# Designed miniproteins, single chains, continued (4): the designs that were tried, part 104

Each design is a single chain, and the fold is of that chain. pLDDT is the mean over its residues in the fold that is shown.

## One batch from the design tools (miniprotein)

Design m15833
Fold by ESMFold2-Fast:
Structure m15833 (fold): chain A 70 residues (1-70)
Amino acid sequence: DEEKKKKLLEELKKELDELKEEVLKRNPNASKEEIEHMEEMQKKLIEEYSKLDVEELEEVLEKLKKRKRL
């Protein structure tokens, strides 16, 4: 189900964006280069996730949500 995969990728993007915001809040002195590096890593991570099937994406999303609480 390609539509379900698309929704999971959108949720993953939201979760990664929230993680980036939290990192930036904890590191207000983060340099432009550090911010760009985080954005590049997120981009690569989403590209890798786009290769996964629906079940694998659901597992990744669940792990990412759990990691946010740590």
Scores: mean pLDDT 78

Design m15834
Fold by ESMFold2-Fast:
Structure m15834 (fold): chain A 64 residues (1-64)
Amino acid sequence: TEEAIKEMEELLEKDPELRKALESLGVKTAEEALLEVGLEYLLSNPGLTEEQKEKIKEIYSKIK
């Protein structure tokens, strides 16, 4: 969980388009993205690229 949050924070810092997409959903932090919004909802965002979706899936696989 902590590792996944850190990886999501790094992804958001490196990808301003992803950060903007999450902010449009009301998600302001990496923790909110991982714990409150959920994988399914994040991946339904049409503003995300295939590369961004793959990275998000990888991060979520570590939360188990």
Scores: mean pLDDT 70

Design m15835
Fold by ESMFold2-Fast:
Structure m15835 (fold): chain A 55 residues (1-55)
Amino acid sequence: SQSDVDLVANYVKDLMKKYNMSVGELEKKYNVSTRIMERFRLSRETVSEGMRKAE
């Protein structure tokens, strides 16, 4: 849903600000897409859309 995409986008933006990293750097170093999927029980598609929106 759009609300799940927005949740992911906001969560990733907060991480970007906290760690001073890009979405790509967070993915490479921490595998954040997989961690978000596990934490919020969301599909990879929804998480990927949210991460793109955070960029």
Scores: mean pLDDT 85

Design m15836
Fold by ESMFold2-Fast:
Structure m15836 (fold): chain A 60 residues (1-60)
Amino acid sequence: SELEEKLEKLKKEVEELGEELEKALNDPTTSKEEIEELAKKGQEAFEELLKVEDEVLKEK
């Protein structure tokens, strides 16, 4: 279903953003602003993921 495809895509995006944030935190050349932007983007993606999971559960 479209919602299940969106769920899998968002789950992958959240995982990829988490890995990018971890790499940024371990890179001494990464600015505080870049880390903040990555964290914010990851948080927004995670919130969207939770909303889509709730929609999938309701369609069960």
Scores: mean pLDDT 81

Design m15837
Fold by ESMFold2-Fast:
Structure m15837 (fold): chain A 69 residues (1-69)
Amino acid sequence: DQGRALLDALDKGVPVRSVLEGVLAVGRQLGDQKAVELAQQGLRAYDQGDVDRARELGREAARLLVQQQ
């Protein structure tokens, strides 16, 4: 499951930006507008230097993808 794979990636220390890009791609493919929006917010937080906020938004977005399956 795509959402679970993204959650596992965060827990295994894959770079937060890579996970956020993955959530964005999967969310767009599935038409999950909420997950896309959270991933975009996470990418903005990452670019502003707020890595902790970016990680939390990425985790929330990945959880939504799990719920859509």
Scores: mean pLDDT 82

Design m15838
Fold by ESMFold2-Fast:
Parts: sequence; structure tokens; C-alpha cells
Structure m15838 (fold): chain A 84 residues (1-84)
Amino acid sequence: DKAAEIAAAAKAALAAARDAAISTMNQGGTVETANAAVAALAATARKVVDEVRRQSPEATPEVEAAAVGAYTDVSDAANAIISK
């Protein structure tokens, strides 16, 4: 199933980007690093969702949900650093 393959690849890319962003934030421990990581993930998530939407409208809702989840995780981690 082409839609399932596209969704699986997109979700894996979003999970990897989320993990990398959180790791970078935790190593940096600064507001600047946190803001940069959130911005980088947001840009990656936008590109991934746009690509999926163009190639598979059927896979788009589940990839959008995964992108929101990844952004929430990274945003929550960033807010913990910024709110200190």
C-alpha cells in the first residue's frame, strides 16, 4: 500500500527529527538552543506534511497527527528550559 509506506516513512522521519531536537536541546540547555530546535523541527514537519499531502492525500491526516505530536513533545521540552 503506497499510502501506508509514505505514512510510515514520514512518521519515522518526524520521530527522528523530534529525538534529535530534544537531544540537541538537552545538550545545549539554553533558551537559544531550545528556540533553534523548535524552529528546526517546525520547518522539517512542514516539509514532511507538504510532501505527503502532494503524494498521498489519504496518508495526510495521520502524518499531520504525528507532526503535531512531535511538535508538542519538542515544544514541551523547550518550554521547560525557557520557563526556568
Scores: mean pLDDT 83

Design m15839
Fold by ESMFold2-Fast:
Structure m15839 (fold): chain A 62 residues (1-62)
Amino acid sequence: SEAAERAAASAAGLGPRLAAALAGGTDYHNGSDFETAARNAARAAGVDFELARRGAEQGSRL
């Protein structure tokens, strides 16, 4: 989650969707399941769960 928070912070200036994608993708690739990655992305990027879930899904494919 520290890596996800750092990824979200680095993308904050690029918009909430990209912040969520980087946070969710980072957490997923670090071994979190998809649901956990989406929840962590929502918290880290400060967005709702549905936006975070879509972001995490896109990030997991990178």
Scores: mean pLDDT 67

Design m15840
Fold by ESMFold2-Fast:
Structure m15840 (fold): chain A 108 residues (1-108)
Amino acid sequence: SALAAEKARIVAQLEGMRETMLALLRLREAPEELIERWERVMDEAIALVRALPETEEGLAKAEALYRVVAAVHTELVAAVVGDASREEFVEIVERGIARLEEAIKAAR
């Protein structure tokens, strides 16, 4: 179905952002604890999207969660490109994790 195809597309995009974010975290030598927390939160977000029903309401929740992940991804990429300090980068990661955790709660 069209809804199933769109949901699969969102999952693939989230998986891609997970890999890119992990590469950025390792590149900037983020604390291992933050890397592990980021992986856990991203895995939870992807699992949640996979579990959502193939309905208009389910897709809306998937898209809302995707928008939050995409915004955090954009901020992390911008921080790396802008050569943010390690301290600033860690703060951005911590804010991103908190924002994603709230989005996951809202999507449940």
Scores: mean pLDDT 86

Design m15841
Fold by ESMFold2-Fast:
Structure m15841 (fold): chain A 64 residues (1-64)
Amino acid sequence: SEEIKELEERIKKLEEEIKRLEEELKKAKEEGASREEILELEIEIGVKYVELAVLKLILEKLKK
């Protein structure tokens, strides 16, 4: 299905984006960034994980 392929591409791109943000968070913590900067990165990562979970749920439903 075209819809399934497009959704899998969106999931892959989002996972790659999350991975980049996690590396940025790791660097920020190692470099002694402020609590506010760390919190902002953690919130952004958390929001993207929620989006990823929703997309994966939609994909599971479409595969049935």
Scores: mean pLDDT 87

Design m15842
Fold by ESMFold2-Fast:
Structure m15842 (fold): chain A 55 residues (1-55)
Amino acid sequence: MTPEELAKTVVETSKKMADLRLKRGEITQEEADALRSQGEKIAEAIKNNPILKAR
């Protein structure tokens, strides 16, 4: 599994989860934005993580 594929999945999952929760009124718009931002940050960490890249 490529780190890029993993990162892409994380971003897409974060978007879907945030959208779902927003539609249900479970979270605020700001909270949804934060969730998406966090997903992107995690994806970036995955791509830049030498440990994950090494194996």
Scores: mean pLDDT 75

Design m15843
Fold by ESMFold2-Fast:
Structure m15843 (fold): chain A 83 residues (1-83)
Amino acid sequence: MKELIDWIVNFAQSSELHKAGQPVGLLGGRVSPKDKNKVVVRGVPGRESEVLDFVREKLIEEGVKRGYDKSLIEELVKKHVIE
């Protein structure tokens, strides 16, 4: 569990994900000051929900490719990647 959460937090802040998200308005991700196991995703004004959905979908896709169970990664991404 902790290793998967740590991977989600690190990948959500990765240069690869940030570059892929630029066309949809992704500005970046930062660890939440209230919870080190959560990443706050920042998008351009008016596109916050589209950007959050993009980041979550990319994390789920990459997690499945790495061999994680899809339902587990979906649950953890929704809990640990926020706006």
Scores: mean pLDDT 82

Design m15844
Fold by ESMFold2-Fast:
Structure m15844 (fold): chain A 86 residues (1-86)
Amino acid sequence: MTVVLEASGLTEEQKQRIRDMAEGLREAGYKVTLTEEGDHVTLTVEDAGPSGIMAVLAVAVDLELQGYRMETRVEGDTITFTVTAP
């Protein structure tokens, strides 16, 4: 299962948090792609399993607690969390 985080309107602190998560997931053996474009970040974790999904969800929920809006989409074998500034 692939998990994707699409986040926009991010501060530098929030982008760093996503970078740190990406590095942690890579160290854990996951195949991770991180793309940054200004205040937009796309994180893709292939073959995430439950642990990888929970790690990405935890960051998405933390952003929601900071006032961001979160939407979840499931399409086939892909779960996408879209997080947008208020």
Scores: mean pLDDT 84

Design m15845
Fold by ESMFold2-Fast:
Structure m15845 (fold): chain A 70 residues (1-70)
Amino acid sequence: SMAAAIEQAEAILREAEREAVRHVTRGDYEGAIAALEAAIKQLETLPLPEEVKQKYIDRLRRGIASLRAL
């Protein structure tokens, strides 16, 4: 169901952001970026409307851009 796919997307987002924070705390910006990029690949495979999928992917891409600007 779409509700289950949304719940899965939100779980992927929370875990990716948690992993990114762990990497940043250790000074591992490359690892943080890799965690966010892996989450984007997972989100791309979910059966979600493109607009909803793009919203989640854009959030992660903004995180990557912020890390790359450091």
Scores: mean pLDDT 88

Design m15846
Fold by ESMFold2-Fast:
Structure m15846 (fold): chain A 59 residues (1-59)
Amino acid sequence: MSEEEARRFLEGARKALASGDPVLIRVALHELRKYRDQFPESLKPEADELIAEAEARLA
């Protein structure tokens, strides 16, 4: 996956978290989990942080 594509997923996840909508947060969490292993190594920590934040918001 390209850095540009990975950054688009991360930005989408941040917007979902900012919205507070559980449906959007759940969709973003699913997409991040699906594509995380395809992310550039430099962006994996940021993806892992957003996954943890989304999981905490849905608990």
Scores: mean pLDDT 85

Design m15847
Fold by ESMFold2-Fast:
Structure m15847 (fold): chain A 58 residues (1-58)
Amino acid sequence: MERLREAIAAKMERLGLSRRQVGELSGVSPATVSNVLRGKASQATAAKILAALEEREL
């Protein structure tokens, strides 16, 4: 789980995306993105966000 959170944070910084923009890309609220970054969300939610960011990077 910790590795997914770090990967999401790193991609957000590289792509220059806000929590709102990440939420829009992955179909979750900005609060959910914040919860993932704090380690308070499920692994499935973190994986969904990471997949959306990887798709955006392509």
Scores: mean pLDDT 78

Design m15848
Fold by ESMFold2-Fast:
Parts: structure tokens; C-alpha cells; sequence
Structure m15848 (fold): chain A 57 residues (1-57)
């Protein structure tokens, strides 16, 4: 299916909740976006992690 920004944020939330490090979450987001043909910068991936951490605070 077409990967959305919401899908990437949900992945970030799930990985942060699972106790993965920030760098592991960023790497997973970038790899998932690449595998699905979605343009995602490292800065965008880091912002998604920031949002996930804020939502779980």
C-alpha cells in the first residue's frame, strides 16, 4: 500500500514505546521510507521521533 506520513509517525511511536534508541528509530524510518519509495530526509525522520517522544511524555 502507499506509505503515508501517519504510517511513519505510527512506526516511530511503536519503536519509541518498545525502548529503541533515537538513532535506531531514525534508521528504521529512513529504511522503511526508502523501501516504500517515499522521500524522507534525516531531518524529517528526527522530527517524527521528536513528535513520538512528545506524544508518549
Amino acid sequence: GKLSSADLLQLAIDLVRAGRSREEVVAALLETAKANGVALSREDAERAVDVAEQMLA
Scores: mean pLDDT 84

Design m15849
Fold by ESMFold2-Fast:
Structure m15849 (fold): chain A 64 residues (1-64)
Amino acid sequence: MPTSLPDFPGELGSRANYLEKQGKKAYEAGDYETASKLYRQAGDYYEQIGAFSRAKELYEKAKK
């Protein structure tokens, strides 16, 4: 399938890290709904940059 240019790899990694941090803060605060959404978004970005193990961990956390 034709795909548009993604964000630069460094930008994707920075966004994934930021979203993961925000998700952890939400999870620790007991806001599991917000944490779930943030973890899933962070996992998607990690998967796009090839960090599959981290992405899987975040997807599992997002399902809680």
Scores: mean pLDDT 74

Design m15850
Fold by ESMFold2-Fast:
Structure m15850 (fold): chain A 59 residues (1-59)
Amino acid sequence: TLEKDYQEGLKAGEKLIEEAREKGEKDPSLREEMEKGKELVEGMIKELEERYRAAKAAA
């Protein structure tokens, strides 16, 4: 279902953000790359939320 796909996407994004945070903490030279990656994933989550809302409104 749409809701299940949305929830699975959120979980995947959360996992990626956590991994980026851990990598940035272990290696400061990667911090900027991990921070950028985290922002991209957060952006994808927001887009996923908007698509989910649009699909719900269209149903």
Scores: mean pLDDT 79

Design m15851
Fold by ESMFold2-Fast:
Structure m15851 (fold): chain A 91 residues (1-91)
Amino acid sequence: SLVEKLEELLEKAKELAEQKKLEEALKTLDEALELFSELSPEEQLKLLPKIKETLEYLLEKMKELGVDEELIQGLERGLESLKKLEEYLSK
């Protein structure tokens, strides 16, 4: 299912980040976010906590490794958008 593929991509992104393969981790995250946009609202609500966790983990790794501020700000904006979506869907 799309949900299963998304969960696998999120796990892969975390593994790539642990290996300091940040470019590949971000590409994998982008792929996961594209699949997320295709999900029903109910499925989005179910997966939102795991997506948030994955973005927070990637942000932490990026800050540890001293990557470009622009990339960090991009992920921070993404995380903020997901928090807004969670508030909307949780009504």
Scores: mean pLDDT 82

Design m15852
Fold by ESMFold2-Fast:
Structure m15852 (fold): chain A 82 residues (1-82)
Amino acid sequence: GKIDTFKFGNVTVTVDTGTKQITVSDGDKTDVYTIDPNNPAKAIGVAMELLGDSIDAEMSGDTAKAAAYNKALEIAVSLLNS
């Protein structure tokens, strides 16, 4: 599939549109999310997790991490509708 990478400071967001996988890595932790448009309950769960991670990062003052999780959420919504 097509692989795109986005950088937000030390945090990277990688998407593979063929596998519908989003990877978020800050060097210490790597999270992988798979978006299944045929399983909306799990997809909603992933979106809520990404939103929560973005809010937690903002509250901690980590603007780069917050931006990265916001981008991952945007990608997740896009993959749900594709």
Scores: mean pLDDT 83

Design m15853
Fold by ESMFold2-Fast:
Structure m15853 (fold): chain A 70 residues (1-70)
Amino acid sequence: RKEAEELLKEAEKKAQEGNLQDAYRLIEEAARIDPELAIEQAKKWAASENPNIRSAGLGGLQILQRRGLL
């Protein structure tokens, strides 16, 4: 689970940099390890006032829905 937390931290950094493609990839990797943690974090990001972090959260939730985890 610690590995999933580290992937999500890196995803947030990539989102802040505007690198949404890498952020989405890292969210998918985290969800393979800990889908509940990835869902929780993506929901938090979707409520962010930072537009790049919010985009990563919304896109992450869409990816998780596509994976059948929502």
Scores: mean pLDDT 82

Design m15854
Fold by ESMFold2-Fast:
Formats: structure tokens, C-alpha cells, sequence
Structure m15854 (fold): chain A 99 residues (1-99)
């Protein structure tokens, strides 16, 4: 059905966003340490809570909940990317000051 196909597509997009989120926070953890890992763990917990609710819901409600999880994950990727860019610029500035 269209709903089942849409749910599968949104789930695949969510899994891809989770992989992007993990990649950015792993890079960030190399610069800022454990706080980045804590942020990733909190984000994954929220995504897993939404997934569990989606898997227990009706097909339509489940698709909407997967959409909400995807939107949350997308916002967290944007945040992680910005924090990584800011941390990288700070490192580059320190390198310039030491030269």
C-alpha cells in the first residue's frame, strides 16, 4: 500500500540521518570529548523512543511518528554540523596563533 511504502521510505531516510548524526558527533568528540558522545546518546534515545511509538502505532500514525523522528534527526545533524564547524575554526585559530 502507499502508506506501507511511505513508512518504509521514511524509515530508510531516518536510518541514513542517524548514520550522518553518528559521523558528525564522532568527529566532534575528537575535538570536545565526552560531551559530544553524551549529546549523541541523548539524540539516539529520543529517536529510539519515537521509533518504538511508531512501531506500536497504526500504519498512518506510525508513518507520522517516523516523519517526526526524521525531522528531529535532521535538526540534530544540522546542530552537530554547526558545532563541528565552530570547533574546527577554533582549532585552526589556535594553530595560527602558535605559528
Amino acid sequence: SVVEQTRAAVRALLDKKRAELETYYKKLSEIVGEEAQKRLDEANKRIDELRAQADAATPLEGTELYGRAYAFASDEVDRAKKELEEATKKVEQLIKELQ
Scores: mean pLDDT 86

Design m15855
Fold by ESMFold2-Fast:
Structure m15855 (fold): chain A 53 residues (1-53)
Amino acid sequence: SKRDALIAENRRAAELLREKAEEYRKQGNELMATLLQLVADGTDFVVERIERS
C-alpha cells in the first residue's frame, strides 16, 4: 500500500541520516552529527505514528 511504501521509505531515510551523522561525528562536527541524529529520531517518531494509526 501507499502507507507501507511511505513507512519503508522514511525508515530508510532515517538510517541514511544516522549514517551521515556518524560521518560528521568522525570529522569532529558534533553539532551537525547531533542535528542529523535528532532529524532521524523525529522521522522515526512520525513513522511510528503513521504505523500505529
Scores: mean pLDDT 86

Design m15856
Fold by ESMFold2-Fast:
Structure m15856 (fold): chain A 48 residues (1-48)
Amino acid sequence: MDEQARALARSMLRPIETMSEEERERVKEALKDEALVERAVEINRQRF
């Protein structure tokens, strides 16, 4: 399993207001990687 995609998937499930500044920056950078976002969305799709 892709560690980065799993981390992004977990962050996407949390309200932005509860994220630390470091987590918000990591999420912003990760969202620029379209392939990584697709993998994270797939992980969350399987979870729902």
Scores: mean pLDDT 73

Design m15857
Fold by ESMFold2-Fast:
Structure m15857 (fold): chain A 66 residues (1-66)
Amino acid sequence: MEEVRKLAIEGQKLIDEALEKAKDNPELQREVEKVRQRLIDAYRSGDLEKVKEAVNEAKKLLEKAK
């Protein structure tokens, strides 16, 4: 529903930012890409908990990609 969509959008924003910060690190960039695909799959399945999990993973990746 709307909550799933809002979380997915937030997750995509975090992923995009992490991807840009990790542009100089191809290994980290691939990790971010895998999390992005996980987020898309979770959104398509409508699993709120899986979406939350992917968002948290994106947050951790962003924090490490400084």
Scores: mean pLDDT 80

Design m15858
Fold by ESMFold2-Fast:
Order: C-alpha cells, then sequence, then structure tokens
Structure m15858 (fold): chain A 91 residues (1-91)
C-alpha cells in the first residue's frame, strides 16, 4: 500500500535501524493523513513522530518534501505540511 511504501521510505531515510512500534504507528498516521489531505492530522502525526524519534522538524520536513517529489505521498498536502513544520521549527 502507499502507507507501507511511505513507512518503508521513512525507515530507509534514517541511519538508525527499523522504526519502533510507536514510531511506526506515528509514521502510519502521518502517511494516512497525507493521503487523505488532512493537514491538521498530518501536523499532529508529524509532531508526534518528531518527539518520539528525535528527528528535528526541519529534517522531517526535508524528508517529506523529497518523498513528495518521488511520488511516494501526495505533493500538494506534503509540501503544505513541510512549510508548516519549517515554520514550527523556527519558533
Amino acid sequence: SKVDKFVTALENSRPETPLTADEKAAAKALAEALESGDLDAAKEAALKYSEISGTPLAELAARITYFAEEGIVPKETALALSDILLKEAAE
């Protein structure tokens, strides 16, 4: 599924080994929110993933932008989320 493809891509983008159960749950929620176009749910899931994985918001935003350019996630929602995360990181 597209959700599984996103989770695998995110897992492979980091130097650490497979996602923990909590990281995987947050990554799946993020992928589902991006696929549905729910920016509020996507922001919440991205912030949750950042907190539990220790991934900086700016780095996560860059990964999401890359996945959008590669066609792994819907470009419009993913780029909008990336902008939101970069703004949050600057605060």
Scores: mean pLDDT 82

Design m15859
Fold by ESMFold2-Fast:
Structure m15859 (fold): chain A 83 residues (1-83)
Amino acid sequence: MEELRRRVLEEVQEIIEGSKEILKESKDENTKKLAQQAIEKAKEFLRKAAEGNVPGEELQKLWEEAKKLYEEAKKKFKEEKEK
């Protein structure tokens, strides 16, 4: 459980950093919106994880949602660059 939490925290930080990069470089408003939403969900995860009173299942759902948004933003950003 501790090992999983450590890896998830690292992935959440990568989501924030990668999404900020997409937000800065993308020219497409829809791609920027997805990146912004990924950042917001990732920050919510970090805030709740720091409070220490939230169930692990709820934290996992927030992480999964942030990861999904980040993956969608990355996909659209790559499509934007190819067009």
Scores: mean pLDDT 79

Design m15860
Fold by ESMFold2-Fast:
Structure m15860 (fold): chain A 89 residues (1-89)
Amino acid sequence: AEEARQALRDAVGALEKAIKYAKEGNRSQAASYSTAAMLLAVAAVNIHPSEEAERVLKLIQEASRALDKGDLETAEKYLKEARELVDRF
C-alpha cells in the first residue's frame, strides 16, 4: 500500500534526526524524534501489517527503552538498524 510506504519513508527522516541527536548526547531531542518515528512505524503496521514493518517498530521501541535508561549508544545502535531496514523498502 502506498500509504504504508509513505509512512516508512517519513520515518527515515525522523530516524536520521534521532540518530544525530543520540550521537550528540541530546537525549531530549533524540527521544522526540524516536517518538515521531515510532508513530510513523505504528501507522505503517496498521495500514499494511508486515514482518519488516513490525521489525522496524520493535527496533524503535528498543531504542526508546535505551533512551529512557540514558543509554545513548544502545539507542543509536537500534535507531541505525531501524533506518537500514527501512532503506530496504
Scores: mean pLDDT 82

Design m15861
Fold by ESMFold2-Fast:
Structure m15861 (fold): chain A 93 residues (1-93)
Amino acid sequence: GEAFRKGVEALEAGDYKTAAEHFTEFLKEYPDNAIAQTGLGEAYYKLGKYKEAVEYYKKALEIDPDNEGAKKGLKELAEKGNEEAKKILEELE
């Protein structure tokens, strides 16, 4: 609902802390939403919280293995030298 919309609007505005707060609230009620898990991962990635970003991208792919946003985020983190992101991508191949 409303929390998801506010999370998306905050991401588009570059307010990544507010985006993370709204997606976190949404996921308390709807934990198996791959789009919201990906949005939270993107917010943490933009905040430089790479460990948390990898965690939420991984959760998104456990729900939807074809989630292109989560795959893209993990590829970018792997290119930056994140070994956990690289390992997750290798397990998907």
Scores: mean pLDDT 88

Design m15863
Fold by ESMFold2-Fast:
Structure m15863 (fold): chain A 79 residues (1-79)
Amino acid sequence: MKQKAEEIRNKALEEAKKYGEEAVKDPSKFDEYREKMLEIARKAYEEAKKLGDYQLGSETAEEIVEILSKAREEVKKKL
């Protein structure tokens, strides 16, 4: 069970990081990538919750929000 929860977390974080990098490369699409990153956070939380791992779900969502926040700061420097 821990292995499946860790897999959900790792996949969600990898996907969120990719969208964060794309947002920095193309600031005009930041809103689109933000929506995608928030959806990844929501799905990761729901999947972890289904496995009974509320803590991992919450931590994963928080890390995705941190990735989004860093991408936003980088985008602001370019605008």
Scores: mean pLDDT 79

Design m15864
Fold by ESMFold2-Fast:
Structure m15864 (fold): chain A 80 residues (1-80)
Amino acid sequence: ELEKIILAAREVLRKLKESGKEEVSREELLELLREALKKAGVSDETIDAFLEKLKELLEGKEKVTLEEAEEIIREALLAL
């Protein structure tokens, strides 16, 4: 499971960088990650647990830079 989460998160960040975006909203990031994790075959239970940790780390942040998103994703993975 963990390897699938890491690869899916990297794919989301790669696509955002390729689109020329400097920032992503909290809601957009969570939606993109949910979709990528589902596509990667991660279980709904694991997806919900991962996204819950991301929501905690994103508390008080309406938008994040792609660098901040990478750091927050890393922190959420370490908390799993």
Scores: mean pLDDT 82

Design m15865
Fold by ESMFold2-Fast:
Structure m15865 (fold): chain A 65 residues (1-65)
Amino acid sequence: AEEDLKKGLEYYEKNDYDKAIEYFQRAIEKDPNNVRAWGGLAKVLEKKGKFDEAEEYRKKAASIK
């Protein structure tokens, strides 16, 4: 989970949004309560112009207690 989150952030910084999505999704699969991974996925989707999908994932992150 933590390693996948770090890889997602690294690819996001490199502007490799497809790889960033893959690693954030892996982090979520291992820990569905990983708020940072949901937030990272939302940021990547916003960078790809998928604003509606990004908003849905931001709401998902906000719903995790």
Scores: mean pLDDT 80

Design m15866
Fold by ESMFold2-Fast:
Structure m15866 (fold): chain A 81 residues (1-81)
Amino acid sequence: MTISRDQLDKEIDDAMALIQASVGNLDPDLVKLVKELIEQGKSPEQITEEVAKLLSEKKGLSPDLARKIARRLVEEVLKEL
């Protein structure tokens, strides 16, 4: 079943706003995980998969939504490191 692009975009924006409101503290566990995976020579895609698993588990988000959020979060963390 395909969700409309507008509805999906709003859900992502709402989830991102919620994460940015709660991630005015970047989760230190996520930063630590990203740093360890970088040290191991993992690709950004592999790091994104690990972060997506944690977000799905912690927040009860759907795997697809967790993966999209994780990708943006990993990009921001990589810029800070």
Scores: mean pLDDT 67

Design m15867
Fold by ESMFold2-Fast:
Structure m15867 (fold): chain A 60 residues (1-60)
Amino acid sequence: MEEERRERVIREATAAALLADFQGNEEGKKLADEGKRLAEEGKIEEGEEKVREAQRLLEA
């Protein structure tokens, strides 16, 4: 089981969601929340892609 990768993606998704919420970036928050959900369901690779998309939107 890829527990280390899953935990990393969940932490990154949580951080991205908090940043998006602070900035009022609804799109970034949706992507971060979706990434966290996917990682929690074991869809780690898909979750990581969503988190990277959220991070890209937030690094303006």
Scores: mean pLDDT 80

Design m15868
Fold by ESMFold2-Fast:
Order: C-alpha cells, then sequence, then structure tokens
Structure m15868 (fold): chain A 57 residues (1-57)
C-alpha cells in the first residue's frame, strides 16, 4: 500500500548509485523493499543489483 513512497525511495537509490554513493543507494533500496513487503531473498537481490550499478558508475 505504500507504493508511492517505495517508488520514490527506489528512484533516489538509483540516483545515488549513478552518483557512486553506494551507502546511500543501498540504504534507500532496503527501505523501498521493506515498504513493498519483499522477502529477504528479493531484498538481497535488489541490494546486489544496486551495488553492481554503483560499482559500474
Amino acid sequence: MKFKEARELSAKAEEAAAAGDVDTAVRLQRKASELLGMSPEQTDQAVASIRAEAAAA
């Protein structure tokens, strides 16, 4: 039900990753996943993806 907040946090996480701010990107992505009620496995996968994106920036 908090989809708008989760989408905003995910968008900010992607922006932080593009800027190379890994710590901020991971923190925001974890909050977004938590608001969406994602499983631990889904959350870990999302965090791994954002970390890889930040490392490529």
Scores: mean pLDDT 78

Design m15869
Fold by ESMFold2-Fast:
Structure m15869 (fold): chain A 58 residues (1-58)
Amino acid sequence: SFGISDIPEAVRKGVENGVEKEVAEKLLKDAEEVIKLYPEYKEPVEEAKKILKEYLEK
């Protein structure tokens, strides 16, 4: 079953498949809101944010 700890891997696969930069930017914004609402998901969501930021900075 898919777990919250799998989010960074799912995001990594998305950027590897050439997700549009606009979609990646929206996901980054949504990730900030998720951490605010669900602090218990901070670690996997912060890792996903790092992957998205690195992708957008290339």
Scores: mean pLDDT 77

Design m15870
Fold by ESMFold2-Fast:
Structure m15870 (fold): chain A 63 residues (1-63)
Amino acid sequence: MATNQKIADLAQKGIDALAAGDVETAIKYFEEASKLAEENGHTVAADAFRKAAEAVPALYEAR
């Protein structure tokens, strides 16, 4: 219940950081969201957040 809201808040902060161009902050929030999702059995969400964190540097460095 409260944990799902916290995961959503971390993911939103990551998205907001990307919109602001703060790649390092975005990676940190997506990694935190992934870890919290994994700890709560949301393995698909955790994998998605982990892949997002890994992809962020490539998406911004390749432009």
Scores: mean pLDDT 76

Design m15871
Fold by ESMFold2-Fast:
Structure m15871 (fold): chain A 70 residues (1-70)
Amino acid sequence: SEEEKKLLEEAKELVEKLLENPDDEELAERLEELYKKLDKESQEELKKFIEELLAKKKGITLEDRLKEAE
């Protein structure tokens, strides 16, 4: 659905902005509102997107993550 695709893209943009300003309450509330409107599949895709961005911000390398998974 086009509406679902648009909501997911807007949510991804808000996540990127919120990671730059994690204490921005307006961005956090807007993201929460969009998240509630997403289907379960889109919510899972957004979670994966957030995990990938957080891993990059924390400087976690793929090699380090694979060693911890063993």
Scores: mean pLDDT 71

